Designed miniproteins, single chains, continued (3). Designs and how they scored, part 37

Each design is a single chain, and the fold is of that chain. pLDDT is the mean over its residues in the fold that is shown.

## One batch from the design tools (miniprotein)

Design m9346
Fold by ESMFold2-Fast:
Structure m9346 (fold): chain A 62 residues (1-62)
Amino acid sequence: MGLSFEDILDNLERTIGNLSPEDALAHAEFAVRTLLRRGLLTPEQAEELMKRARELVKELAS
């Protein structure tokens, strides 16, 4: 299927929610960077995803 921004965000959130805080952050960075390089994300969308990933990682660490 085609990946919408919302589908990418949902999959990222589900994946990082199942990881340790350290692994979650590393996974989010790698995934967002890969999608950005492939033209599946704009720089603005990549920044939004990283902000949300950092907040989720903070919640997992709390």
Scores: mean pLDDT 75

Design m9347
Fold by ESMFold2-Fast:
Structure m9347 (fold): chain A 75 residues (1-75)
Amino acid sequence: MTAEEHYELGLKYLKKGEEAFKKGNYEEAIEYYEKAIEYFRKAYEETEDEKLKEEALRNEIEASVKLLEAIVKKK
């Protein structure tokens, strides 16, 4: 897969995590946020495009924050 395809997969899993979180399925949200982080990381490592690197890193940070929120709410 290309860096762009990995970035798009990251966005898809981020959205799935947000949907699961909204439904109170925090375990499922955690799994999707972890996948989003993995794909954003792959996009960052595979691309030579400075802008795509910035966007991948920014979204990885966002997914990481959301992951922590899901972990905290899992009680």
Scores: mean pLDDT 87

Design m9348
Fold by ESMFold2-Fast:
Structure m9348 (fold): chain A 74 residues (1-74)
Amino acid sequence: SEAEELAERVREEAARRHPDLPEEELERLREEVRAASDEDRLLLRALLELSRITDPAARAAALAAARAELAALR
């Protein structure tokens, strides 16, 4: 599911940035993302994508995609 996919990506990014985080905290983070609202998950996904993109054109495309998804949620 989309929520599960995002939760795993957030967990992976957290583990990458903070390798000393215990597994229990990483699992708690996954659960929090899965329990978040659709709007909060969309924002988290956009922030993750933007944080990994160094190319300006790719960042612009990611922002446009995030805006389209927000519009779809109405």
Scores: mean pLDDT 73

Design m9349
Fold by ESMFold2-Fast:
Structure m9349 (fold): chain A 95 residues (1-95)
Amino acid sequence: SEEDFKEAEATAYLMRGQALLDGGEYEKAIEDFEKAIELVPDDALAHLTLGKAYYKLGKYDEAIKHFERAVALATPGSPLEQEARKYLEEAKKKK
C-alpha cells in the first residue's frame, strides 16, 4: 500500500536522523525527523527523537511539544513512554 511505502521512507529518515543526532549534527537530524513525521505523523519514536534534537539545541519549547506528543502516542507503560516522560520533565525544568 502507499502507507507501507511511506513507513519505509519514514524509517529511513528516522534511522539517518538518529545517526546525525548521535554525531552531534542536531539541525540535520531535525530535518530528517521532520521528514519522518511528514510521512508518518503518529510515530511516537520520531517525536521523541525530534524532541531530543531540539533539547540538544536548547530549544526547550519545541522539545516540550514533541515530548508531549511522544507521551500521547506511546504505548502506556512502554520504555518509550518512560523515556519521553523523563525528557519532558527535564525540558520543563530548563524553563
Scores: mean pLDDT 90

Design m9350
Fold by ESMFold2-Fast:
Structure m9350 (fold): chain A 90 residues (1-90)
Amino acid sequence: APSLEEQFAALAKKTNELIAETEEKLAAAKTDEEKIKVLKETIEELKAIKAELEALLAQTTDPFLKEQIQSAIDYIDELIKKLEEQIKKI
């Protein structure tokens, strides 16, 4: 089974890949409806990653890894808020 550090690294990679893919999809989107769809789908995927990070945090006893996971959760919360605000402006 992967370690908690390996699981965290995989979720961090998944988050970065999702952001890059979302930027490409937004650049390719020609309509406001397509942009809103991309943003909503990204928010749902970020929420899923956040839930996995929260589950890792609950199992983690190492204070340094806890701090890294918490920082990643906070970053995802900030991203979700930013994307929700982008939807409101469309």
Scores: mean pLDDT 91

Design m9351
Fold by ESMFold2-Fast:
Structure m9351 (fold): chain A 109 residues (1-109)
Amino acid sequence: NKVDEILKELLQEAGLTEKLEEILELSRKYGVSLLDAAFGLALRNNDSELLALITLATIKSGELPDIFRLAAGNLDDESLEKVIEAIDDEEKKEEIRRINELAKTGKSL
């Protein structure tokens, strides 16, 4: 899976090699994709940095699965700006901001 390969590279580039090994073990243990294991771990740990890397991996793959919207919606303000700065596509920047804003609005209801 192209998303899984990109996510591995992003984790290595960020120096998160121990986290990558944990994600690989979860993927093997539960028989799920690396992306699904990473997303599950990020939610359990409230890991906005990992959610940012997941969001970037889905964008770079050219695939926007349901995990893209869920990850983008759970980004904190700092991680949201890091994701926005890392992409060149203005339409995707606007979509990410909209998803994040709607998710935060829903939490206020």
Scores: mean pLDDT 80

Design m9352
Fold by ESMFold2-Fast:
Structure m9352 (fold): chain A 87 residues (1-87)
Amino acid sequence: KAALEEKKKELEEQLKKNPNDAELWNELGRVLEQLGELEEALKYYEKSFELDPNPDAEAWENLARVLGMLGEYEKAAEYFALASKLR
């Protein structure tokens, strides 16, 4: 828990310096997901996705996983299917 909070803080400082870095948004989304902040994690994953002109299977899987955890089962299934096609 404490280690995840420290990582969140470090990534937030990096993101302030590099606000258009898709990978930093994605990494912070992963930390938020691990902390159980699912709605915030979804927003950060969506921002990462918007900044990446060619999102890979992992980007779709991250969106799908959090959507499923938030009860958006239909969208989650669609995005997992998209990720599978990119493998």
Scores: mean pLDDT 82

Design m9355
Fold by ESMFold2-Fast:
Structure m9355 (fold): chain A 114 residues (1-114)
Amino acid sequence: YEELLKYIEEKYGVKLEPPDSDKWRVYLIDKKTKKIVAEFEVTGLDEDGNVVLRARSAGALGGELRIEGPIGQALREFLTAKPEDWLEANERLDAASPDGFALVALPGKKLLEK
């Protein structure tokens, strides 16, 4: 987990802290400004197996987003990956992200409880 946080800081210039949550957190990072431009919480999967996100940023994209296509597949793979595979899964998620941006996913602190 700390290796994933360090990787994100070294690669994108953004220092993230583990979210105090029982859910996965997804961040959209602007690669040019090195800033978080959107934050989402993973609420689950829909009936078609698409990842469902809820916006956390005030005034950003409201409501629930259903993520399809390459980004949706990469995010689903990340959410089901073992901790040792999180760096590779994050590289695949970055590759599927829009040009100039990076998507990164972090497990909430409560998901790491014994």
Scores: mean pLDDT 73

Design m9356
Fold by ESMFold2-Fast:
Structure m9356 (fold): chain A 76 residues (1-76)
Amino acid sequence: MKEELKKKVLELVALKLRLIGLEFELRLLEEELKKETDPEKKKELEEEIERIKKEIEELKKEIEKTEKEIEELEKQ
């Protein structure tokens, strides 16, 4: 039980670090979008932002699932 819990906690830490990285990247792209005046480049930035937002949503779901798995393991 404790070894399985440790493995899941490490997985959760890795997922949370990845989420922090993506949220930081999203913030940088949103700041670039605010400064961009070229419509073509603005569209490219908007497409990149949407891709990262989707990846963040998928990661948040994976984190929630992993947190629930950890909570169940801690109750056993």
Scores: mean pLDDT 84

Design m9357
Fold by ESMFold2-Fast:
Structure m9357 (fold): chain A 55 residues (1-55)
Amino acid sequence: DLERKKKAAEKLEEAREAALEALERTDLSEEEREAGLKLIEELEEKMRKALEEAE
């Protein structure tokens, strides 16, 4: 696999895992928690499109 594809996939996975761990932490405000999850989802979508273009 190409390095670019691997980087995009790894970033997606790391961002997702980080968001899930952040949600488990109680030190975040409810607004920050939801905003973070939404941001990660948008990031995920953006990287998915980059992978599609690499086809």
Scores: mean pLDDT 70

Design m9358
Fold by ESMFold2-Fast:
Structure m9358 (fold): chain A 61 residues (1-61)
Amino acid sequence: SVEEAARGAREAAERAIETGDAGLAASALHGPQEVLELDPDSPEAREALETARRAVEATGV
């Protein structure tokens, strides 16, 4: 559910940072954004989104 989606997105973002995979980093943004649309105060989704944003910046420069 929401927590599992946020956890999966965080793991994907962390993998993207480790591997330098910009495509995986971009994909990791999608899940947390959907979760925040349904539950704006989800700290897990907010952290997952921030991790994914960092991954995109690190890999997409």
Scores: mean pLDDT 74

Design m9359
Fold by ESMFold2-Fast:
Structure m9359 (fold): chain A 58 residues (1-58)
Amino acid sequence: SEKLIELARGAADNAVEAGVSLEEGLEKVREGAEESGYSEEEIEQLVREFKRAYEELK
């Protein structure tokens, strides 16, 4: 979904800007999504899109 892609890209930008590693960023995204009540499928999409965006930014 477009909203999840935008959210993941924003999170990746923030992580890179803050000097957070990919591994730590992925853990934070997963934890934050679980806390926010996202489904397992949505969390998997967020993690995948975050990883893609993070690698492209760095």
Scores: mean pLDDT 83

Design m9360
Fold by ESMFold2-Fast:
Structure m9360 (fold): chain A 72 residues (1-72)
Amino acid sequence: MSPRERAVLATAAGILRAAAAFLESLGAKSAPEAQRAADEAFRLALAGSPEARAALDEAARLVNEAAKEAGL
């Protein structure tokens, strides 16, 4: 994983984490799971793991589910 790709994936994971925290503040019960997935994606991205992209896709899916639960 290139340093640039790592920075992009870590930034995306940070945005998803912020979104999940916002959805938790709205009462979405699934938001804590989305936050954990985003934190894992961020950790993997910083480590340069080849699993970082798959973890980011999973975090995005969980954020979308939390958004649906919040009525967004």
Scores: mean pLDDT 86

Design m9361
Fold by ESMFold2-Fast:
Structure m9361 (fold): chain A 66 residues (1-66)
Amino acid sequence: MAQKHLAEGEKALQAGDYETAVAHFEKAIAADPNNARALALLGRAYSMLGDWDKAQEYFDKASALS
């Protein structure tokens, strides 16, 4: 399930549908909270939406797992 949500989220990011990307990456993280890739991609999606505070939060979470 997490792999499907990661793929759909990345597709949404490529299409510029950042809100859909956020929803898919949130589902990936719900399935695996320690998925550093999903956390980093969620941070990227929030940065594209202009939500810099959330972007930084998720980038920090991803970094803490590395």
Scores: mean pLDDT 82

Design m9362
Fold by ESMFold2-Fast:
Structure m9362 (fold): chain A 100 residues (1-100)
Amino acid sequence: NAKEKAIEYLAKGLEALRNGDYDTAIEYFEKAIEYFKEANDKVGLASAYLLLGEAYYQKGEYDKAIESFRKALKIAEDSNLHPVLIRRARNLLKEAEEKK
């Protein structure tokens, strides 16, 4: 089940992110994104892009963080996801843009 694999990789990415293993977190979040796309899970996909952006941000890769946050925002807006998720994506995007 693609959704189960996506959730598994998302959890592994979160653990790596908490431990400061940003490169490992990025790899796991990219795998989660692949499986959320296969599952057509828009909530999972937007969340995975937000976490990918956070991992890039923590690594100091601000351009890649911005790209990931923009993808999360577009998915959240296009799919009419919860306003809290849209606001979080906008706030993270602004914070990353301020670092450029």
Scores: mean pLDDT 89

Design m9363
Fold by ESMFold2-Fast:
Structure m9363 (fold): chain A 91 residues (1-91)
Amino acid sequence: MKKLEEMWKRAEEVLAETREELQKAVSDIARKYGKEAGLPEEEIEKIARDAFVEAQWALFLAAMGGMSKEEALRYALDVAEKSIKEYVEKK
């Protein structure tokens, strides 16, 4: 059905438009929590990369679910922050 294809296309467009902002914000969150935990730069970069992959998926699903671009971005950032925090707490 056309409705599912339209939702998918919209989600791809939202992800494409927000990808750079999402990547920068996730990197900032990883740097904040990673530095507070005393992690080396290489580990912070790895956490940021892993969290960015998860955040992209979360943003896509949120957009598919009908969230606005701004709401989907906020949701993805919340998911990324939770993931980063959980990684740091496992030390």
Scores: mean pLDDT 84

Design m9364
Fold by ESMFold2-Fast:
Structure m9364 (fold): chain A 73 residues (1-73)
Amino acid sequence: MEKVEEAKKLAEETARAGAKKLAEAGELSEEEAEEAAKRAAERAEAFIEKVADDPEKFEEAKKIIEEEKKKVE
C-alpha cells in the first residue's frame, strides 16, 4: 500500500514539473499549466489505483512515470 501512495506522489510531482516547464517556455499560461497538472495527476492516480492489484502492471506504470519525470527534468 505504501508503494501505491509513493507512486501517486511521484506522478503528481512529475505532472507539476512538466506543467511548470511548459509555462516557463510560454507554451501554457499559469492557469492552463495548473489545470493540466491537476488533470494529469488525477489520471495517473486513477491508473495507479486500477493496476495496484497487479504487480507487473504496477511496475510498468511506475517505470512510465519515472521515464516521464526524466523528460521534464
Scores: mean pLDDT 75

Design m9365
Fold by ESMFold2-Fast:
Structure m9365 (fold): chain A 83 residues (1-83)
Amino acid sequence: TTVTVDVEAVAEGPGASIRFTLEAKGATVTLSRPEARLLPNGNVEARAQGTLSDGPVESVTVTVEATPDAKLTIKRLTITRTS
């Protein structure tokens, strides 16, 4: 069984940036390369995917951080279990 976490966020503000952190208790986390793009209005859109493997998953924590003066909007958070 594989658990996949997919997160998408937008940060609004001059020089905004987004950081994703994925933590799991009871399993190994593999975070894919985050994809970020600058939108025409100067906002940053970012997406990251994480995979959880090895052992029983006790908990999953997803942390999304933006630069201090940016407005952060989480557009999507999906947790999928595949057999």
Scores: mean pLDDT 74

Design m9366
Fold by ESMFold2-Fast:
Structure m9366 (fold): chain A 72 residues (1-72)
Amino acid sequence: EEKKKELFTKMLDLGVQLLKLAVELNIARRELAKTTDPEKQAELQRRISELEKQIDTLVAEMKKLEEEYKKL
């Protein structure tokens, strides 16, 4: 049961990180939609790409933890 608690805690930590990144991504997308400044658009596009990549990485990690949790 201790092993399940460890995995659950890691999953919660990743969930919090994913939520934070999702909020930042939403904010960046909204700012991009409102801006007409080309320099600001380029910065926001880079930020969005970075956030999407980070989210994909954490989603993959979460999936691995979920599979480990199911085995217990």
Scores: mean pLDDT 85

Design m9367
Fold by ESMFold2-Fast:
Structure m9367 (fold): chain A 79 residues (1-79)
Amino acid sequence: ALEAGRELLAKRDYEGAIEAFKKTLEEDPNNVDSWYNLGVALYQLKRYEEAIEYLNKALELDPNNRVAQTALQLVKEAM
């Protein structure tokens, strides 16, 4: 599921990637990579409020996650 989501992101199928990462989170809600990648996919779709929500969930699980911190800042600057 996580690998499938990453492949969909690489193909710029952001909506497909969102579905794949959500499926991963049904199996493992503590998967920081899936919360982070959901935020990235939503940012690419300009769904900024949702992107912030999922990036914050990644940071709740891993507060020192630098890529999630950087992505959150980027989303806020785009709003």
Scores: mean pLDDT 84

Design m9368
Fold by ESMFold2-Fast:
Structure m9368 (fold): chain A 101 residues (1-101)
Amino acid sequence: NEELRKRAEEIKERAKKLLEEAKKKGDKVTANAAELVLKVVEKALKLLEKDPELAERALREAEEVLRLAEEGMEKGDVTKRIAAVLRAIGLLLDLELYEKQ
């Protein structure tokens, strides 16, 4: 699971970079997506011991959210930026519900 921990750290750094870029551009939607990805990564790291398969899938989804947010910000595509936020919210909710079960 060291490989997944390293991947999580890479996603965190990417999300932090996106958050700073979004703040500089005044893009609050992309900033929200980046913040949600950081929360997803925190929950995925907690799942590594219990369910490494779910943790890995959560990290893959987080990477896809970052890709959508990055493309949306770069191209000025509001639909992609909103899609990134909604996808991140859904992922975070799924992880939260799993923790409570």
Scores: mean pLDDT 86

Design m9369
Fold by ESMFold2-Fast:
Structure m9369 (fold): chain A 88 residues (1-88)
Amino acid sequence: KKELLEYIEKAIEELKELAKKGDAKGALEKGIEALKYVLNNTEDKEVILKAIGGILRLIGLELDGASAEEIAKEAIETLEEIKKLLEE
């Protein structure tokens, strides 16, 4: 699904900008939004599990008061892993 890959690439770039400006809340909201979009646009069990795991890790980081850079990095790493699975 080319649209899903394009969405993921755009989400990664948006997360990088949110990290750069130190917007922890924006990074959290964008990360969760992107992973939910992945969940709504895939039937791949491995992709689904990775997206769910990513959402849970982002919530954990928010509860621990993590920085924008930490939140964005976690979301980007999860989205990059999902992108690799989808490129097969």
Scores: mean pLDDT 86

Design m9370
Fold by ESMFold2-Fast:
Structure m9370 (fold): chain A 109 residues (1-109)
Amino acid sequence: ARERAVEAAAEAARAAARGANAAYEAGSIKGAMEAGAAAVAGAAGAAAGRAGKGEEGARAAAEGAEAAARGARKAAEVAREEGNEEAAEAAERAAEEAERAAREAREAA
């Protein structure tokens, strides 16, 4: 359970990081910053999960994965508000991946 939640949180962080890189390449600095923060939150959750034991560790990982998913979704909204459709689409794909990983982390917790 904990190991699956930790891996899912790491997956959410990687998805958000890919979204940050794609948003940056498309010219959305604000979108890239939001997705980058989401990646840090997911990575922090995975780290906390590894450091914790049993259900407490699994819960910390799931919380981090959910934070990564929310931040990635916010990055898509920010890019769309800027009128950068390419960055918004890339961030939306990253948000969907992070949301799936967050669901897996929650189920594993």
Scores: mean pLDDT 83

Design m9371
Fold by ESMFold2-Fast:
Structure m9371 (fold): chain A 59 residues (1-59)
Amino acid sequence: MELYQATAPVPQTSPDELALREGERVAVLGEAPNGWWVVQSLTTGRSGLVPKSWLRPLP
C-alpha cells in the first residue's frame, strides 16, 4: 500500500475533492483522468481527489 502525507492544509473546493489537514496520512487508490490522485484518509476513512503536488511519500 502506497502511503503519502499532506504537506499543507488542503481545502475542499468541489464535491469530488477531499479536504486534508497538514500531516494527514492518505493511501493512494489510483489516478483520475485529470492527473489528480484518488486517495483515502487514514484518519477519517473518507476518499476523494487531491492534487499529487500537495502530497509527499511516507518512509
Scores: mean pLDDT 78

Design m9372
Fold by ESMFold2-Fast:
Structure m9372 (fold): chain A 55 residues (1-55)
Amino acid sequence: SMEEKIEELIEKLLEASKKKDVETEKAILQEAYRTLSQEEIEELLKRLKERVDKE
């Protein structure tokens, strides 16, 4: 499902970020922008920010 795809991309981005692999993070974001709609990208970025910004 699209929900599963968004969650997979978030987990891959978090893993790349933990490894400080900036090139892999860029590649994953480019894949997201190619495969997801604007609304799905906004949801992905919102969830990613919530996972990173724990305040």
Scores: mean pLDDT 79

Design m9373
Fold by ESMFold2-Fast:
Structure m9373 (fold): chain A 69 residues (1-69)
Amino acid sequence: VSLTEEALEEFAKNYTPTEEEAKEALERIEALVEKAKAAGRELDEKEKEELLKNLLIVAIYLLKQLEKE
């Protein structure tokens, strides 16, 4: 696996996001996408990394919510 995948795996093992953190992460994702759309450009590498990090937070939170059913 890539270095990024290893880092995200370690982060996911030791991090349980709150509902508030997940909502903030989703909002940051939306802001990044809208910013790029408004500027008529694609996301740069730093923005893509931030997007991936926030997507991971949302994914972990949703998985935990599914377990609470």
Scores: mean pLDDT 72

Design m9374
Fold by ESMFold2-Fast:
Structure m9374 (fold): chain A 60 residues (1-60)
Amino acid sequence: LREEAERLIKQALVKAMQALSNGQSDVANQIFSLVNKAKDYLRNGDYEKAIELAKEAVKL
């Protein structure tokens, strides 16, 4: 679960960088917000919530 959360967070960050390159700053900012929340849950050991938030970020 922890490794899955970390992988999804990395995928979301790659997507955010691509969104910035395409001029989609609003999309990138939403992804960064979700990733920051996912990282907070990951640090607290709540891997399931971290995965859910990272999945939402990847789907943007």
Scores: mean pLDDT 83

Design m9375
Fold by ESMFold2-Fast:
Structure m9375 (fold): chain A 82 residues (1-82)
Amino acid sequence: ELEEIRRRLEYLSRFIRQNPDKEILEEAGEVTREFRERAHKLSPTSLPREDIEELYRWMLEKFEEILKKHGYEDVVEEARKL
């Protein structure tokens, strides 16, 4: 599941980078910063797979929410097929 989540995140991230919508970029940037803060609070010598998967799943869900809010539901559905 982690590999599946990572593939979907990579797909959505590539779409965001190729589409220079400032609002989407700013919202995705906020999510990315929160992801880094949460990751930083986890033990640097021990990152259990479940904690990593949960953190990536949270970021995926937030990216999907941002894209759906801005009318890109089709892009989210394509990512889910991966």
Scores: mean pLDDT 77

Design m9376
Fold by ESMFold2-Fast:
Structure m9376 (fold): chain A 88 residues (1-88)
Amino acid sequence: EKILEIIDVLIKYLNELGKTSTQGEALRLIAHQLRLVGLKLEVEMGADEEKIKRDIEQILRDVFGLEIDVSKATVEEIEKKLREAKEK
């Protein structure tokens, strides 16, 4: 499941980013992780995938500064961009 894989990758990268964050930024990252867990549950409940894709794209913009079309990107492409953004 592509959307679930993308959510799991984002949670992983937010956890890694949190390890080097200030206390204030860590709280913000935790809020985004909780949102992603909620989206994962929505997917499992059969919610509208287009809405979920938009919510994922918003988190990518807000946290990583990435403009990604989740509908067209592969999990591997997203993970590569996340890795590059984290290394900045």
Scores: mean pLDDT 78

Design m9377
Fold by ESMFold2-Fast:
Structure m9377 (fold): chain A 64 residues (1-64)
Amino acid sequence: SEEERRQAGEDARGALAHARGLAAQPELRRVGVLTARAAAERARAVGDEETAEEAERAAEELAA
């Protein structure tokens, strides 16, 4: 449903913000990357392709 897609998108965006916070500490960078990838997977599962692409890009950025 639209509400389920909206909620999942909000959850994914929250997870992405959390991932960036984790990756700001070098010792937690790997956890941040994995969190961002999980957010992308969740967004894609509910059909939120825009959020999925954003999260995948963030994971690549954090992994660099």
Scores: mean pLDDT 78

Design m9378
Fold by ESMFold2-Fast:
Structure m9378 (fold): chain A 57 residues (1-57)
Amino acid sequence: MLPASEEQRKKLEELREEVIKYLMEKYKLTREQAERIVNFLLELGTQEQIDRLLEEV
């Protein structure tokens, strides 16, 4: 894989906002709660880890 690019950073920020909105709408979370969850998931690593955690909820 290529090293982290500006494009990858932009996609991660867009993904972060989309997941925040998704959590707020689907799970009726506050923005603060959704941000904490998203930040935790992104820090844990890959899309696969995020997908596994979301399956449990």
Scores: mean pLDDT 68

Design m9379
Fold by ESMFold2-Fast:
Structure m9379 (fold): chain A 70 residues (1-70)
Amino acid sequence: MEDEIIRRAAERAGVSPETVRRILDARRELGVLTASQREIARAAGVSPGTVSRILGAAEEVGTELAERLA
């Protein structure tokens, strides 16, 4: 499931799946509820705008997949 979210989020955000995985990994390592976009950006080596775009795409994909399974 997560690999599918990563692939689709990468396509929507116009980045590689590796970039999406790095951002999601950084968010998990820093704490999903406590990590700011700037902290994630620093850990993943990308801009805060890139983090915002990718996390938004991943959330949209995750919601769509959850709705399809319900």
Scores: mean pLDDT 75

Design m9380
Fold by ESMFold2-Fast:
Structure m9380 (fold): chain A 90 residues (1-90)
Amino acid sequence: LLEEMDHPDPERALRALRELLADEDPEVRAEAAYRLGISGTLEGVRLAAEALADEDPEVRAAALSGLGFGSFDADPEVAALAREAVERAR
């Protein structure tokens, strides 16, 4: 099969997005939260769910949007976690 060198390092991408969730600029945090929510990974959905508690309403809206798309993911575990996070936001 193809070598792992031919596909991106998902852990590195998730680490970068996690750092952006702590940025002082709410626009940067909103973009990171949305990308984590649509990432199709359990780690990304978990991090996006944390952004639902952000102080900025745009960051919370971006997290909710990303998680909303994640709730339709082909991986049932990812979809279930995203749906649960959206439901907790009411």
Scores: mean pLDDT 77

